# Designed miniproteins, single chains, continued (5): the designs that were tried, part 71

Each design is a single chain, and the fold is of that chain. pLDDT is the mean over its residues in the fold that is shown.

## One batch from the design tools (miniprotein)

Design m18595
Fold by ESMFold2-Fast:
Structure m18595 (fold): chain A 70 residues (1-70)
Amino acid sequence: SPDEEALRLVEQAREYEEKGDYEKAISLLTEAVRLARTPEAKTAVGRVVDTSKNPEVRKAGEAAIRAYDA
């Protein structure tokens, strides 16, 4: 389902962030917001925002959360 696919992409984004591949993490977060707007996906994105040290990753996650709240 789109919700499950979005969650998978958020999980992959977190893995790439842990590896220091911030460009890939941002790309995956952008793709996740295109696929689903669910409370579960929003919570997962929020966790990435809370733990990220990279401003660009945080900005992408915040944009996804704003899309879910709109």
Scores: mean pLDDT 74

Design m18596
Fold by ESMFold2-Fast:
Structure m18596 (fold): chain A 55 residues (1-55)
Amino acid sequence: DEEEKAKKIVEGGIKMYEAGMPKEAVIQMARREAEELGLSEEVKEKVIKEVEEKL
């Protein structure tokens, strides 16, 4: 479901940031992945905010 997909995107983004990916690149990747998975605009916004808050 959307919640599980969103959680995986956030978790993956954090791991990539810890591995050395720039914050801007992680945010762009998370946005693109959410769009490709067909998440709603509300969920996409939540994913981006969550990533930004945790990085």
Scores: mean pLDDT 80

Design m18597
Fold by ESMFold2-Fast:
Structure m18597 (fold): chain A 64 residues (1-64)
Amino acid sequence: MQALVETEGSGEAADAAGATAAARGGEVLHSTKNSVVSRASLEGARLAARAAEAKGGKATVTPL
């Protein structure tokens, strides 16, 4: 099952989320300096969300 993970906040939070999603075989669909949208497996998306929150960002995971 795939999921969308949307992260906003600091550049550190966005970078952490994007890197975590990519490490789990996901891909970045859209990025700005302070936000990233990635597609990954549901577990990869959850890990990316936790990585962003650890850096003070906000993340939303939407199952696809």
Scores: mean pLDDT 81

Design m18598
Fold by ESMFold2-Fast:
Structure m18598 (fold): chain A 65 residues (1-65)
Amino acid sequence: SMKEEALKEMLEKIEELSKTKSLPEVNRFVAKQLAELSKILSQEDVREIARELLRKLGDIEAEKE
């Protein structure tokens, strides 16, 4: 589904960006992408994606601190 594809692509992109970008830059990227996804996905699907992305961002933050 479009939701599953979007989630997979964003998780892969966050992992890649975390190697070269600061955590605030990765957070700004995530916020921008969620705003774009809200134009094409349901509010429920965007909330589900946001929950999974917040978990991934928490893992990255813990790794760097």
Scores: mean pLDDT 80

Design m18599
Fold by ESMFold2-Fast:
Structure m18599 (fold): chain A 87 residues (1-87)
Amino acid sequence: MSAEELFEELERLREQLPPELARLLDDFMKFARWAYENSSEPEKVKELLAEFVRELGRAVEAGDLAGARELIRRYAQELLEVVHKSS
């Protein structure tokens, strides 16, 4: 799956979330795009995004809004760590 396809999937998931979580996911997507463009290891960013899409998709399908919020927070932290290691 391309990075663009992963972001398209995240946009579809965003539409299924309540406005507060949709905003958090929008902020995450902006950070993830920046990380993909500025990381020396864009393939690692892409792999992390693919994992996040799978996990978030499962939480959304289950109606687990608390889990969705925790996943956004956790993957944002992991993405920040990838960027830090690339600095």
Scores: mean pLDDT 83

Design m18600
Fold by ESMFold2-Fast:
Structure m18600 (fold): chain A 71 residues (1-71)
Amino acid sequence: MLSKEEIKAFLTTVPGVGPELADALIEKFGTLEGIANASVKELTKIPGVDVKLAGQIIAAARRKLEELKKK
């Protein structure tokens, strides 16, 4: 399980995601799994997130979850 700080550090590696947006994503969805399972519509309600960025955030979160589940 990733801490808030680890999730924020990961999210800021996504082009277009700054620290403030990373904080908003964590506040709204709570976990990396919550972000990966969010809809594009939910993400676009956050200021500064368009459809393209929403898709990139979801895809990045899903890839990170796959890496963390590697055994």
Scores: mean pLDDT 81

Design m18601
Fold by ESMFold2-Fast:
Structure m18601 (fold): chain A 94 residues (1-94)
Amino acid sequence: SMDELFEEALRRLAAEMQRRGVPSETTTRILAAIYHAARDTSLSPEEQIARSAAAMRAAMQAAGVPEAVIDALVSRARELLAAVFAGEPVPAVA
C-alpha cells in the first residue's frame, strides 16, 4: 500500500540521516514535518515533496548540519517521496 511505502521511505530516510550524523532530535522533528507535509491531500504530490524538502532543509540548517550533507539528504528525501507517490519500490541506499 502507499502507506507501507511511505513508512518504508521514512525508515530509509531516518537511517540515512543517522548515518550522516544528523542529531536524533533533529531527525525526529524532520520526520514529523515530512509526515504532516507529505500526507496533506490538499496539495499536489509535487507540492507535498517541495514542502517536505523545505521543512527538512530548515530543520537541518537550524541544527548546524553542513550544507553538503543537507543537499545530499534533501535529494535523497525527494527521491524516496517521488517513488512513494509513483507507487514504486523504495530505492535502496547507495
Scores: mean pLDDT 82

Design m18602
Fold by ESMFold2-Fast:
Structure m18602 (fold): chain A 77 residues (1-77)
Amino acid sequence: HLEEGKKLAEEGRLDEAIEAYEKAIEENPNDAEAYYNLGKLLFNIGRDKEAIEYYEKAIELNPNYEEAKKNLEKVKA
């Protein structure tokens, strides 16, 4: 589901990509990458507040997730 979400996001099928990432999180709630990718997608479509929540969750699950930390700083700017 994580790879499916990435493919859907690249194709511009944004609502379907969100559903695929949410499903990835349901299957593995500790997958920091799924939270990060959902946050990144939400940030790209202007849903900044939701993007912050998902980036923070990704960092909570993986405190060394530098990509999530960098994108969190960008969205808060």
Scores: mean pLDDT 83

Design m18603
Fold by ESMFold2-Fast:
Structure m18603 (fold): chain A 79 residues (1-79)
Amino acid sequence: SSRDRLRRRIRRIFAEVLGVPESEVTDDSDFYSLGGDHSLLLELRRRVREEFGVDIPDDKLSVLSNVRGATDYVLSQLS
């Protein structure tokens, strides 16, 4: 499905930004627990904008804390 394809793409972006194997990133894994910090969170936001054309405002950065939140937010902006 389009949702499953989007989720896989977002998981890959998380893994690339964090420098971890994609297998270590689950839908509910916490970004900070995987070694993320604020600078990497901003890089993740930049990658989401680049890949999907979706801008995440500062007050919504918390949606990037896991793959599920990021996927749900991106879907809400594309519908």
Scores: mean pLDDT 85

Design m18604
Fold by ESMFold2-Fast:
Structure m18604 (fold): chain A 82 residues (1-82)
Amino acid sequence: MDEELRRLEDVVDQNLQEEIDRLQEETEKKIKEVKEKYKDDKEKAEKEIQKLRDELKKKVEELQQQRDQMIAGVREHMERLR
């Protein structure tokens, strides 16, 4: 039981990391576009880049929270079946 839950956690964490990596890549691409668009306005570029980084951080936190809720739900369900 505990080993099955840990394997599920490993798979979920692997998928979560792949999604985070994808979001980071998309955000870095957008950051490059912002730097190009606001090349003549460094302050504007930095402000937009910070917004993109804050948005990424929030999305990552939301995904981690959803993962924790999913694992907790599975654990509770498994305990009820025993």
Scores: mean pLDDT 80

Design m18605
Fold by ESMFold2-Fast:
Parts: structure tokens; sequence; C-alpha cells
Structure m18605 (fold): chain A 120 residues (1-120)
């Protein structure tokens, strides 16, 4: 991996982390019964992740980095859709589970992004 490729991977992961932070906030709003905030943040997370997925497909040259970013964007989209349905249903238990899962993903991806930054 070149320093330029490592920098691109770190930047891509940092954008995915921001999308997971939106999922985490949407899940937290679901737990708190704030349906409108939860829906708004979940929809924003889906839109951000769809944009990141398209960017990875069009601009990321390293197939392993590209496929990783696409898979992570798909994970954000799927989790955000689950939060959206939980928010609509008032399902606070599902909201709490998705909040915990988002926090775990953020921690893992922050460590991964830091490793790529160190390689750049």
Amino acid sequence: MTPEEARAAAEGLEQIIKAFELVRKAADATVNGDRETAISLAEKAIKEAESLRKYAEEHVRDPEVRDRLIALADTVINMAKEVLEAAKAGDRETGARLREKADEMISVLQAEAERYRAAA
C-alpha cells in the first residue's frame, strides 16, 4: 500500500465513521422516544452512506479498499434502515441494540483509520 492509498483509505473510513455516528444518534433518539429526530438522522445516514458507496465505486482504485468501503457503506444503510423502522414503531429495545452495535463499529473503525493514517 502506498502512502497515498493509505491516506485515501483513512479518509474513506473517517467518512464511514461519521455515517455510523449519525446511525448512533438516530438510535439514541429512538431510545429517547424522539421519533422525528430519529427518522431525520437515519435518513441522513442512508443518504451519506449512498454517496460514500458511489464515491468508492467511482474513485477508489485499490480493489480491497474499495470493496471494504462499499461493504461498510452497505452496513450503514442496513443499520440506518433498521433504526428508521424501529423509530416508526417506537421500538426502544431495537434502538438500544442498534446504538450498542453502532458504538462498537465506530470503535473498530477508528482504530483501523488510525492505522492507515500511521501508514500514510
Scores: mean pLDDT 88

Design m18606
Fold by ESMFold2-Fast:
Structure m18606 (fold): chain A 59 residues (1-59)
Amino acid sequence: SEEALELGSEAKELALKAKDPGLANMAMAVIEVARQGKATEEHLEEAKRLLERAKKMAK
């Protein structure tokens, strides 16, 4: 879904600012699945979790 792509992209950028390559790589995996049109509801929930984690680390 577009929502998974948007949330994943934001999580990736915040993870890179926080200098967490592991979190950035997890966000990139969700982005890639979303770009292929294969994102499920579980991928959307994962993107939301990664974004919340990235926001706390970038703070």
Scores: mean pLDDT 82

Design m18607
Fold by ESMFold2-Fast:
Structure m18607 (fold): chain A 67 residues (1-67)
Amino acid sequence: ADLVAYKDPSIKINAENETLEELSKKYPSIKVFGEKAKNTKISAENETVKDIMEKLKKEGFGVIDSS
């Protein structure tokens, strides 16, 4: 199953066409499971973790707040 877990929903994220796996290396508060989720590319300019997670949830990924 494709799943993303996160902590600290207020953290600001910056990403330029990076995979979620790459994003999780920059932001340890984000953990990504499943090949589709890991290879999903995103771009974000000073958006919160929560904003990114809401977008992923709408794309059909399981999203868990681990705060």
Scores: mean pLDDT 80

Design m18608
Fold by ESMFold2-Fast:
Structure m18608 (fold): chain A 75 residues (1-75)
Amino acid sequence: MEEAERLLERAEELLREAERLLERGDAEGARRKAEEARRLGMEALRLAGEDRKLVNRAIGTILRAIGLLFEADLL
């Protein structure tokens, strides 16, 4: 499960960057980071299988990314 954990670490970092960009009004930058985080979260979810902890982290990451994408689209 090293790959799934690594993808989630990258996605979580991208989500932090996206949040910062949204706070600055950079909707396009935030959207790009959030889209990348969503993709990585989906791949991590696929790799997590039945690992409850990884599945929950991946789902949380995907939902956060979707929320940021909606906020970026409304700016």
Scores: mean pLDDT 84

Design m18609
Fold by ESMFold2-Fast:
Structure m18609 (fold): chain A 59 residues (1-59)
Amino acid sequence: DPRVLKMFKFIKENNLPLTDATVRQLAELAGIPESQWEEVKERLEELKEEYEKDPSIFE
């Protein structure tokens, strides 16, 4: 989902913590329904793990 990738880039560029509050705020702004916020957080945590192994995955 390109919205989740955009959220992850925003989080990294602004050095924001991966908290429930941050994820909910960004997901709401991206138009992602509340029922999917937990999945968005899980995907962001997966992207963080992938980024720590290979930062080029976002380039």
Scores: mean pLDDT 77

Design m18610
Fold by ESMFold2-Fast:
Structure m18610 (fold): chain A 81 residues (1-81)
Amino acid sequence: SEKEKEINFIKELTEQVIEALKAGDKDRAIALAREGAEKSKSPVIQNALRGIAALIESTDDPEEAIEQVKLIEKGLINYLK
């Protein structure tokens, strides 16, 4: 279904964002989130991914950023179910 495709897209993208943050590559994490937003057709997903990019840009703590990305992912997936 379309929702299953959106959920898989979110899971794959947030995993890549978290991997970039763990690697210390903040710029890549932001770029991945912004690119994901542009590729999405869902306004809810677009807004959530742009929010992730803005959150990462606003913090110097990668651990805090990772925790917030995980919370947004969980909330977004639960919303789409």
Scores: mean pLDDT 87

Design m18611
Fold by ESMFold2-Fast:
Structure m18611 (fold): chain A 78 residues (1-78)
Amino acid sequence: MAGTLSPEEMEKRIRELLDELRAAIDAGAPLSTVASKLTALYLEVIAGEFSGAISPETAKRYREEADRLWAEAEARHA
């Protein structure tokens, strides 16, 4: 496998994905674009938790943020 990200690199990447997701929703991007960004975020959080780079508490916090953002996107695109 390609190299594993450091904990700091993993958290930075997750924050960048969260910022991208939020920006896409705020910009009124298509729901398909929002869903793709959400999927990338979930996969990165899962990878971070599974690799031990992110604590379960931190992973839960990121998932809760993602869930809030998805609810907002659904409300805009329902």
Scores: mean pLDDT 79

Design m18612
Fold by ESMFold2-Fast:
Structure m18612 (fold): chain A 98 residues (1-98)
Amino acid sequence: MSARAQRAGVEAAADYLEELGKHELAEEVRELAPEGLDAVGELLDRYLKEGKITQEELQKAVTRAVAAAIREIGRLLAPELEALAAKRGNTTDALAPG
């Protein structure tokens, strides 16, 4: 379960680095997908210390990774929440979406 969320986060960080034209760094980040977000965080901190990324780029990469991980967790939980809602009947308003 958490592995999917971590992979989503790693991919989001790598995609951000590719958007910056840092394809080699993006590839290194993707190689850490099995190790998870902590390993990616350590790698990004090393990139900052080596001058390969800026503090702002580090913060944006981490923010995107965390947002993607949270989004994936939400997707994994959505079917369970939908099942619980269906069990009680429609608690949402009976108005059609506008």
Scores: mean pLDDT 74

Design m18613
Fold by ESMFold2-Fast:
Structure m18613 (fold): chain A 73 residues (1-73)
Amino acid sequence: MLTPEQRALREAAEQLIAFVKNDPRLTPEEQEKAIERIREVYERVLAMLDAGKPRDEIIAELKREVSRILDEA
């Protein structure tokens, strides 16, 4: 089962994926690409949680990475 930190991260990732799917500026291909990159970042951040990095730093990093991905899409 997910820890509270892992669950919060997953919820944040799922919310961002939902925002991407509802963004009228993105084509379906751009949405899929952004979602794939969000999933990549999510997996990487899960590894950082396992390594014991602070939750607040991890959440901030995830949000920053997702914003960067969306700007590039």
Scores: mean pLDDT 73

Design m18615
Fold by ESMFold2-Fast:
Structure m18615 (fold): chain A 93 residues (1-93)
Amino acid sequence: GEAEELAEEAIRLAKEALKEKDPERRVRLIEEALRLVEEALRIDPYNEEVRELILEAMRLIQEAALSLPEELVLRGIGLALRAIGLEIDVRSL
């Protein structure tokens, strides 16, 4: 469904972010992946398949955010904390 497609696209963008060498582009990819995850959760929060995809996206987003260079460390921490918050929300469902 739509929620699964959004969660799968979030995983794709998060994987792209991990390979992105431009830190500003990496931030934009992470922010877009987070937005898609939030939309997927809004559409179908109780779908087990969607939740598993979201947890995978959150893992990849945290890795990409925490791998940002020194000049973006505060932004990286903020993005990682947002992903951790979404993971906690998903696991509480």
Scores: mean pLDDT 86

Design m18616
Fold by ESMFold2-Fast:
Structure m18616 (fold): chain A 84 residues (1-84)
Amino acid sequence: MIEELQKKGEEFIEKLKDVDPEKANEYREKLQREISLLEDIEQALRDMAAAVLKLMGYPEEAERVRNASLEETLKILKEVLEKE
């Protein structure tokens, strides 16, 4: 998700640079700040998901989640919840 947002944002900014370079620079700085915040939030969500999985008795899945993408984390959570 964040990678797609960054790529689409950079592509939009590059196109905008040809039309309005001042706004393109402002949006680039704003995009970088938002991406950093979203990355911190995603890590917090992964840590929370890992803690929940460990409490439910799935330590291997908890460890996998810590190194997974958000999409993979949600998939693992869904599979575990459907099994319960």
Scores: mean pLDDT 78

Design m18617
Fold by ESMFold2-Fast:
Structure m18617 (fold): chain A 55 residues (1-55)
Amino acid sequence: SEEIKKQIEMYKKIIDTLRAKLAEAQARGDAETVAFYQETIDELEKKLKELEEKA
């Protein structure tokens, strides 16, 4: 559906943004923020995969 396609695009953009923030946190040695972004990205990647399987 069109709604699922829009959700997929939105999730991809969010994941890209979070990967950039993760890289910044890694560069400054912020282990707590790195762990938070890694967990968040992993959960969003799982949701993205599920949406893509239904598209």
Scores: mean pLDDT 86

Design m18618
Fold by ESMFold2-Fast:
Structure m18618 (fold): chain A 92 residues (1-92)
Amino acid sequence: KREEAIELYGKAGEAFLEGKYEEALKLAEEAYRLAVEAGDLVLAAYALGLRGEALKKLGKEEEAEKDFEKARELAKEAQAAGIKQPELKLEL
């Protein structure tokens, strides 16, 4: 369910703030997968954005750019579908 994706996204954000970038990457990837399964494009975009930020911190700038671009595409799709702003915000 969407609630599981939200919980994992929160844990990914906590790991990122603690400097645990590899853990944040894994948690954000799982949150992204669950958000896509739940049809929550906004949450999926946020999870992918956080994954990209973690990749950037790990020196994987090219992979991070691809994640940021895909996150922007997902956010545009959500906006075009008339989806409202999510309850979660990026904490970066």
Scores: mean pLDDT 78

Design m18619
Fold by ESMFold2-Fast:
Structure m18619 (fold): chain A 96 residues (1-96)
Amino acid sequence: KEELLEKIKEALENGDFDTAIELVEQLYKEHPDDLELMEEVARLAAKYSKDPVAQVAALMTVIAARVEVELGGDPKRAAELVYQAAIDALKANKAA
């Protein structure tokens, strides 16, 4: 977990969004129900996002997913939504 997060951060700091996306996909595959981990990934994606709309969307998805889980929702579904928002934010950097 920690080693992959460190590598994701290094890739983002270097502007290597392709590597960052691959590492995030690997991390989600290994931990598909870890909402807390996906929240951390989404915050990193938002921090390095060049698109303010994608940045806000990722952060709002984190809040919405946490609220859903508190109301008795599925943590695995919540983690999936946060993961998708993080990937979308990182992909937006490549489209610019």
Scores: mean pLDDT 79

Design m18620
Fold by ESMFold2-Fast:
Structure m18620 (fold): chain A 66 residues (1-66)
Amino acid sequence: MITVTVSGLTASGATAVALLGIGEGGEAKVSGGTKATVTVSGLSREGAEQVAAAGEASGGTATISE
């Protein structure tokens, strides 16, 4: 079970990352503020790689934790 945390997102970027994480079978949590952070848990390795790539493509910084 893998968790991906993406920080430094805009609100639209956070929404896109959260929706992708849910689509990959994960559970997404979004924290607001000037920059948004999205934490997606319950991912497979494949899903975690896709969420991390999408987070970085949206201008965020992605961290994968097992």
Scores: mean pLDDT 81

Design m18621
Fold by ESMFold2-Fast:
Structure m18621 (fold): chain A 113 residues (1-113)
Amino acid sequence: TAAVEAAAREFAEAAAALSAAVAAGDADAAKEAAIRALEALARLVEAATDDAELKERVRAVVEEGKARIARPGATIAEIREAYAQTVTRVATLLEREDPEALARLQEAVNAAR
C-alpha cells in the first residue's frame, strides 16, 4: 500500500541517517535519527498488519526503545544497542504473530533503499 511504501522510505532514510551520525561520532544526531527510525518502524507495522493486538505490542516495544534512546547523556554505543534490540524485538513479534506482514515489511524496506 502507499502507506507501507511511505513508512518504509522514512524508515530507510532514518536508518541511513543513524549510520551516518554514528560514523561521525554525533550522539545528538544519532539519537534523533534512531527515534525517527523507530517511529517509522511502528507506522510500517501498523500499515502492514491487521492484528490490533500485535500493533499495540509493537507500539509498546517502540515507545520503550525510544525512551531508552532519549535518556539524557545516552552514548552512541547505548543508542545503537537500544535501537538494535528494539528492531530485533519487533521483528521477533512479527515473525511469531504475522510472518506475512514481516515479509511485506522487509520487501518494502528493501525496495526503498
Scores: mean pLDDT 89

Design m18622
Fold by ESMFold2-Fast:
Structure m18622 (fold): chain A 76 residues (1-76)
Amino acid sequence: SNREKGEQYRQQGEQLAQQGRYAQAALQYYFSGVYYEKAGDYEKAAEAYYQAAVLAEQAGRPEFSQHARRQGEKAK
C-alpha cells in the first residue's frame, strides 16, 4: 500500500542518515512524504518532508531543502 511504501522509505532514510549519507537520506524521506501524502496521512507526510529538508541542508542542497519545506507546509 501507499502507507507501507511511505514507512519503507522513511526507514531507509533513517538508516542512510545514521550512516552520514545525507543526500541519499533526504531523497528517501522525500519519497516517504510523497507516499504518505498519497495515503492521505498528511501529518506523516509533513514530518517526512521536513526531515528531507533538514537532511538536504546538511547535504549542501538548499534548493531541494526549500522545495521539501514547501511540500511539508502544503501537506498540513
Scores: mean pLDDT 89

Design m18623
Fold by ESMFold2-Fast:
Structure m18623 (fold): chain A 56 residues (1-56)
Amino acid sequence: MSDQQIRDRIAQIDAEIAALDAQIAATTDPAEKLRLEMERGALLVAKAILEQILSK
């Protein structure tokens, strides 16, 4: 992938993480909150992999 495609994907993931952060803050159900936090963690891992590729 080009560096621009990787940067575009990182920007998309950042937007998804921000949306999940807002949902987590609004959620009072512990089970739903845990699910959202797990989804957020998966996005952070994906972002870290893309950043590692971009940094090379």
Scores: mean pLDDT 83

Design m18624
Fold by ESMFold2-Fast:
Structure m18624 (fold): chain A 55 residues (1-55)
Amino acid sequence: SLIDEAAARARELGEMLGLPEERIEAVVERVRQALESMPVVSEADVGRIVEEAFR
């Protein structure tokens, strides 16, 4: 699903940035919850939500 894809992208990006595991888990959870709250999810929404989760 797009949500699982977004979660995987967030985890990979967090690992590449050298974030601690607890921070990566928090970001992944934020991404999942944000996308799950949307009635329709697009690829553009995935990119935006993943980027916003690291702010």
Scores: mean pLDDT 80

Design m18625
Fold by ESMFold2-Fast:
Structure m18625 (fold): chain A 56 residues (1-56)
Amino acid sequence: EEKLKQELLKAIGEILRAIGDIIDAELKGDEEALKKAEEELEKARKKLKEIEEQIK
């Protein structure tokens, strides 16, 4: 159970990082950086969903 909690926290951290990257890209008007940040957010969301399915 503790290992799943650590993986959950890591996934949340990845989501927060991707959101920060999206905000930075929006502020700079960098559409390429925005696309990359959105892809990282999507990957982190999928990982989080898989972890939640294992807990439930």
Scores: mean pLDDT 80

Design m18626
Fold by ESMFold2-Fast:
Structure m18626 (fold): chain A 70 residues (1-70)
Amino acid sequence: MEERERLKEALEKAIEESNGDFEKVKQALIDELRRILEETGSPRIKQALERLEKATSPDELNEVLLELLS
C-alpha cells in the first residue's frame, strides 16, 4: 500500500504544480513512478510506467492512474 499512497501524494503535487498541464503531469508521474520502481521493484509499477510513457491523451493517463489507485 506504500506505493499507492506515495503515488497519490505525487499525483496531487504534480497537478497543483502543473496547473493541470497534461504533459507536465505525465512527466512528473513518470519521474515519481521510476523512483518508486527503483525502491520497490514492483511489477505493477513497472507496467504502469510503461503505459504512462506511451500515453498520448489525458484519458489514457487517467486509465493508468485509476488502475494504480484501485
Scores: mean pLDDT 73

Design m18627
Fold by ESMFold2-Fast:
Structure m18627 (fold): chain A 100 residues (1-100)
Amino acid sequence: MARPSDREIEAEVYFMAGETALRYGDYELAAEYFEKAAELAPDTVLGARALVNLGKAYFELGDYEKAREYYEKALELAKKLGDEETAKEAEENLKEIEKA
């Protein structure tokens, strides 16, 4: 397998920081970190996962339109990459928004 780039390693650090912020209920900080992770690792599985978590952060903030936008972007990217796990998670989160 190819060695991850310095940019992808930095993206993983932001992703983990975002998950920590999300767990502590700091949804604005979580959104900031996941946005940075997605920007640093575009068109990657990590980027798709960051977009799902960015959507979750916006959902918790009550911004359902942004949450939907990021879940849809995550779903499209995950399907393009063949990441069935991330695609399924994005689809499940989109169904929850339809109930809101």
Scores: mean pLDDT 86

Design m18628
Fold by ESMFold2-Fast:
Structure m18628 (fold): chain A 76 residues (1-76)
Amino acid sequence: MAREKAEELAAEADRLVREAARHYEQGDYEKAFELLREAGELYRRAASLATGELREQLKAQAERVEDLARRVERLI
């Protein structure tokens, strides 16, 4: 149950990252930043529900997306 919910949250975060990339390519940096921020929150929540290797992978994804959000914010 918890693992399945973590996977669902991670999948939603993955979708938001792809949507953010599309907005970034269109020059919509403010929208890209907002989507990346939301994706980071979802990866953090997913990591809190996961254990073992999956938890560590989701934590790493959250940190990567948070770093990317900060870089995009600088363009606004």
Scores: mean pLDDT 88

Design m18629
Fold by ESMFold2-Fast:
Structure m18629 (fold): chain A 98 residues (1-98)
Amino acid sequence: MVNPDALVVHRVSYTKDADGNVTIEMEMTVRRDPEAVETAAELVRNLLKAAGIPDEVADKIAQEVREKILEHDEVRVRIKATKNADGTFTVEVEIEEV
């Protein structure tokens, strides 16, 4: 069981418009705890894959999030991923020390 203070999900949103564009947004605070770090990385990976982001890109971003959490005692992670109906995608990741 994750320590409730080690991983706090502030927001998760999933939007699919009439044109088939998918937008996922997530905001969380993660402390440097092994279980919280792995859970946060899995949430990022699964969220990006749910948005239609390629597995290689999702895995890379999840690894970057994991590494940033391990460099700090506590971080705030903000992710916005958009998958367009034409197959193009964008991923915005912001990680800041709290």
Scores: mean pLDDT 81

Design m18630
Fold by ESMFold2-Fast:
Structure m18630 (fold): chain A 92 residues (1-92)
Amino acid sequence: TQKAVDDLTAMLLQLIRDGATVRVRVEGGTVFIEIRGLSTPQLIATALRMIGLGLEGLEVKVKIEGDTLFAEVKGLSEKQADAIRAAVEAAN
């Protein structure tokens, strides 16, 4: 599932480059993601991409509230989760 982790990381970094605000919190082996600043079509497209990561071996839950996307991702090692958080923090 390293490919799924790499794909998730690349997607989050691309969203930051596209002007979105991405926040990541790690709790155990779970990554909590909050995305703001996307248009409605971009929110829907991002939610579908997040769900698609479930086909690559991650456990993904996605919720859209207003203009904000929340995701909960499981199936990662602690090291993988921390690496995603560090990459997102460095890109902001």
Scores: mean pLDDT 83

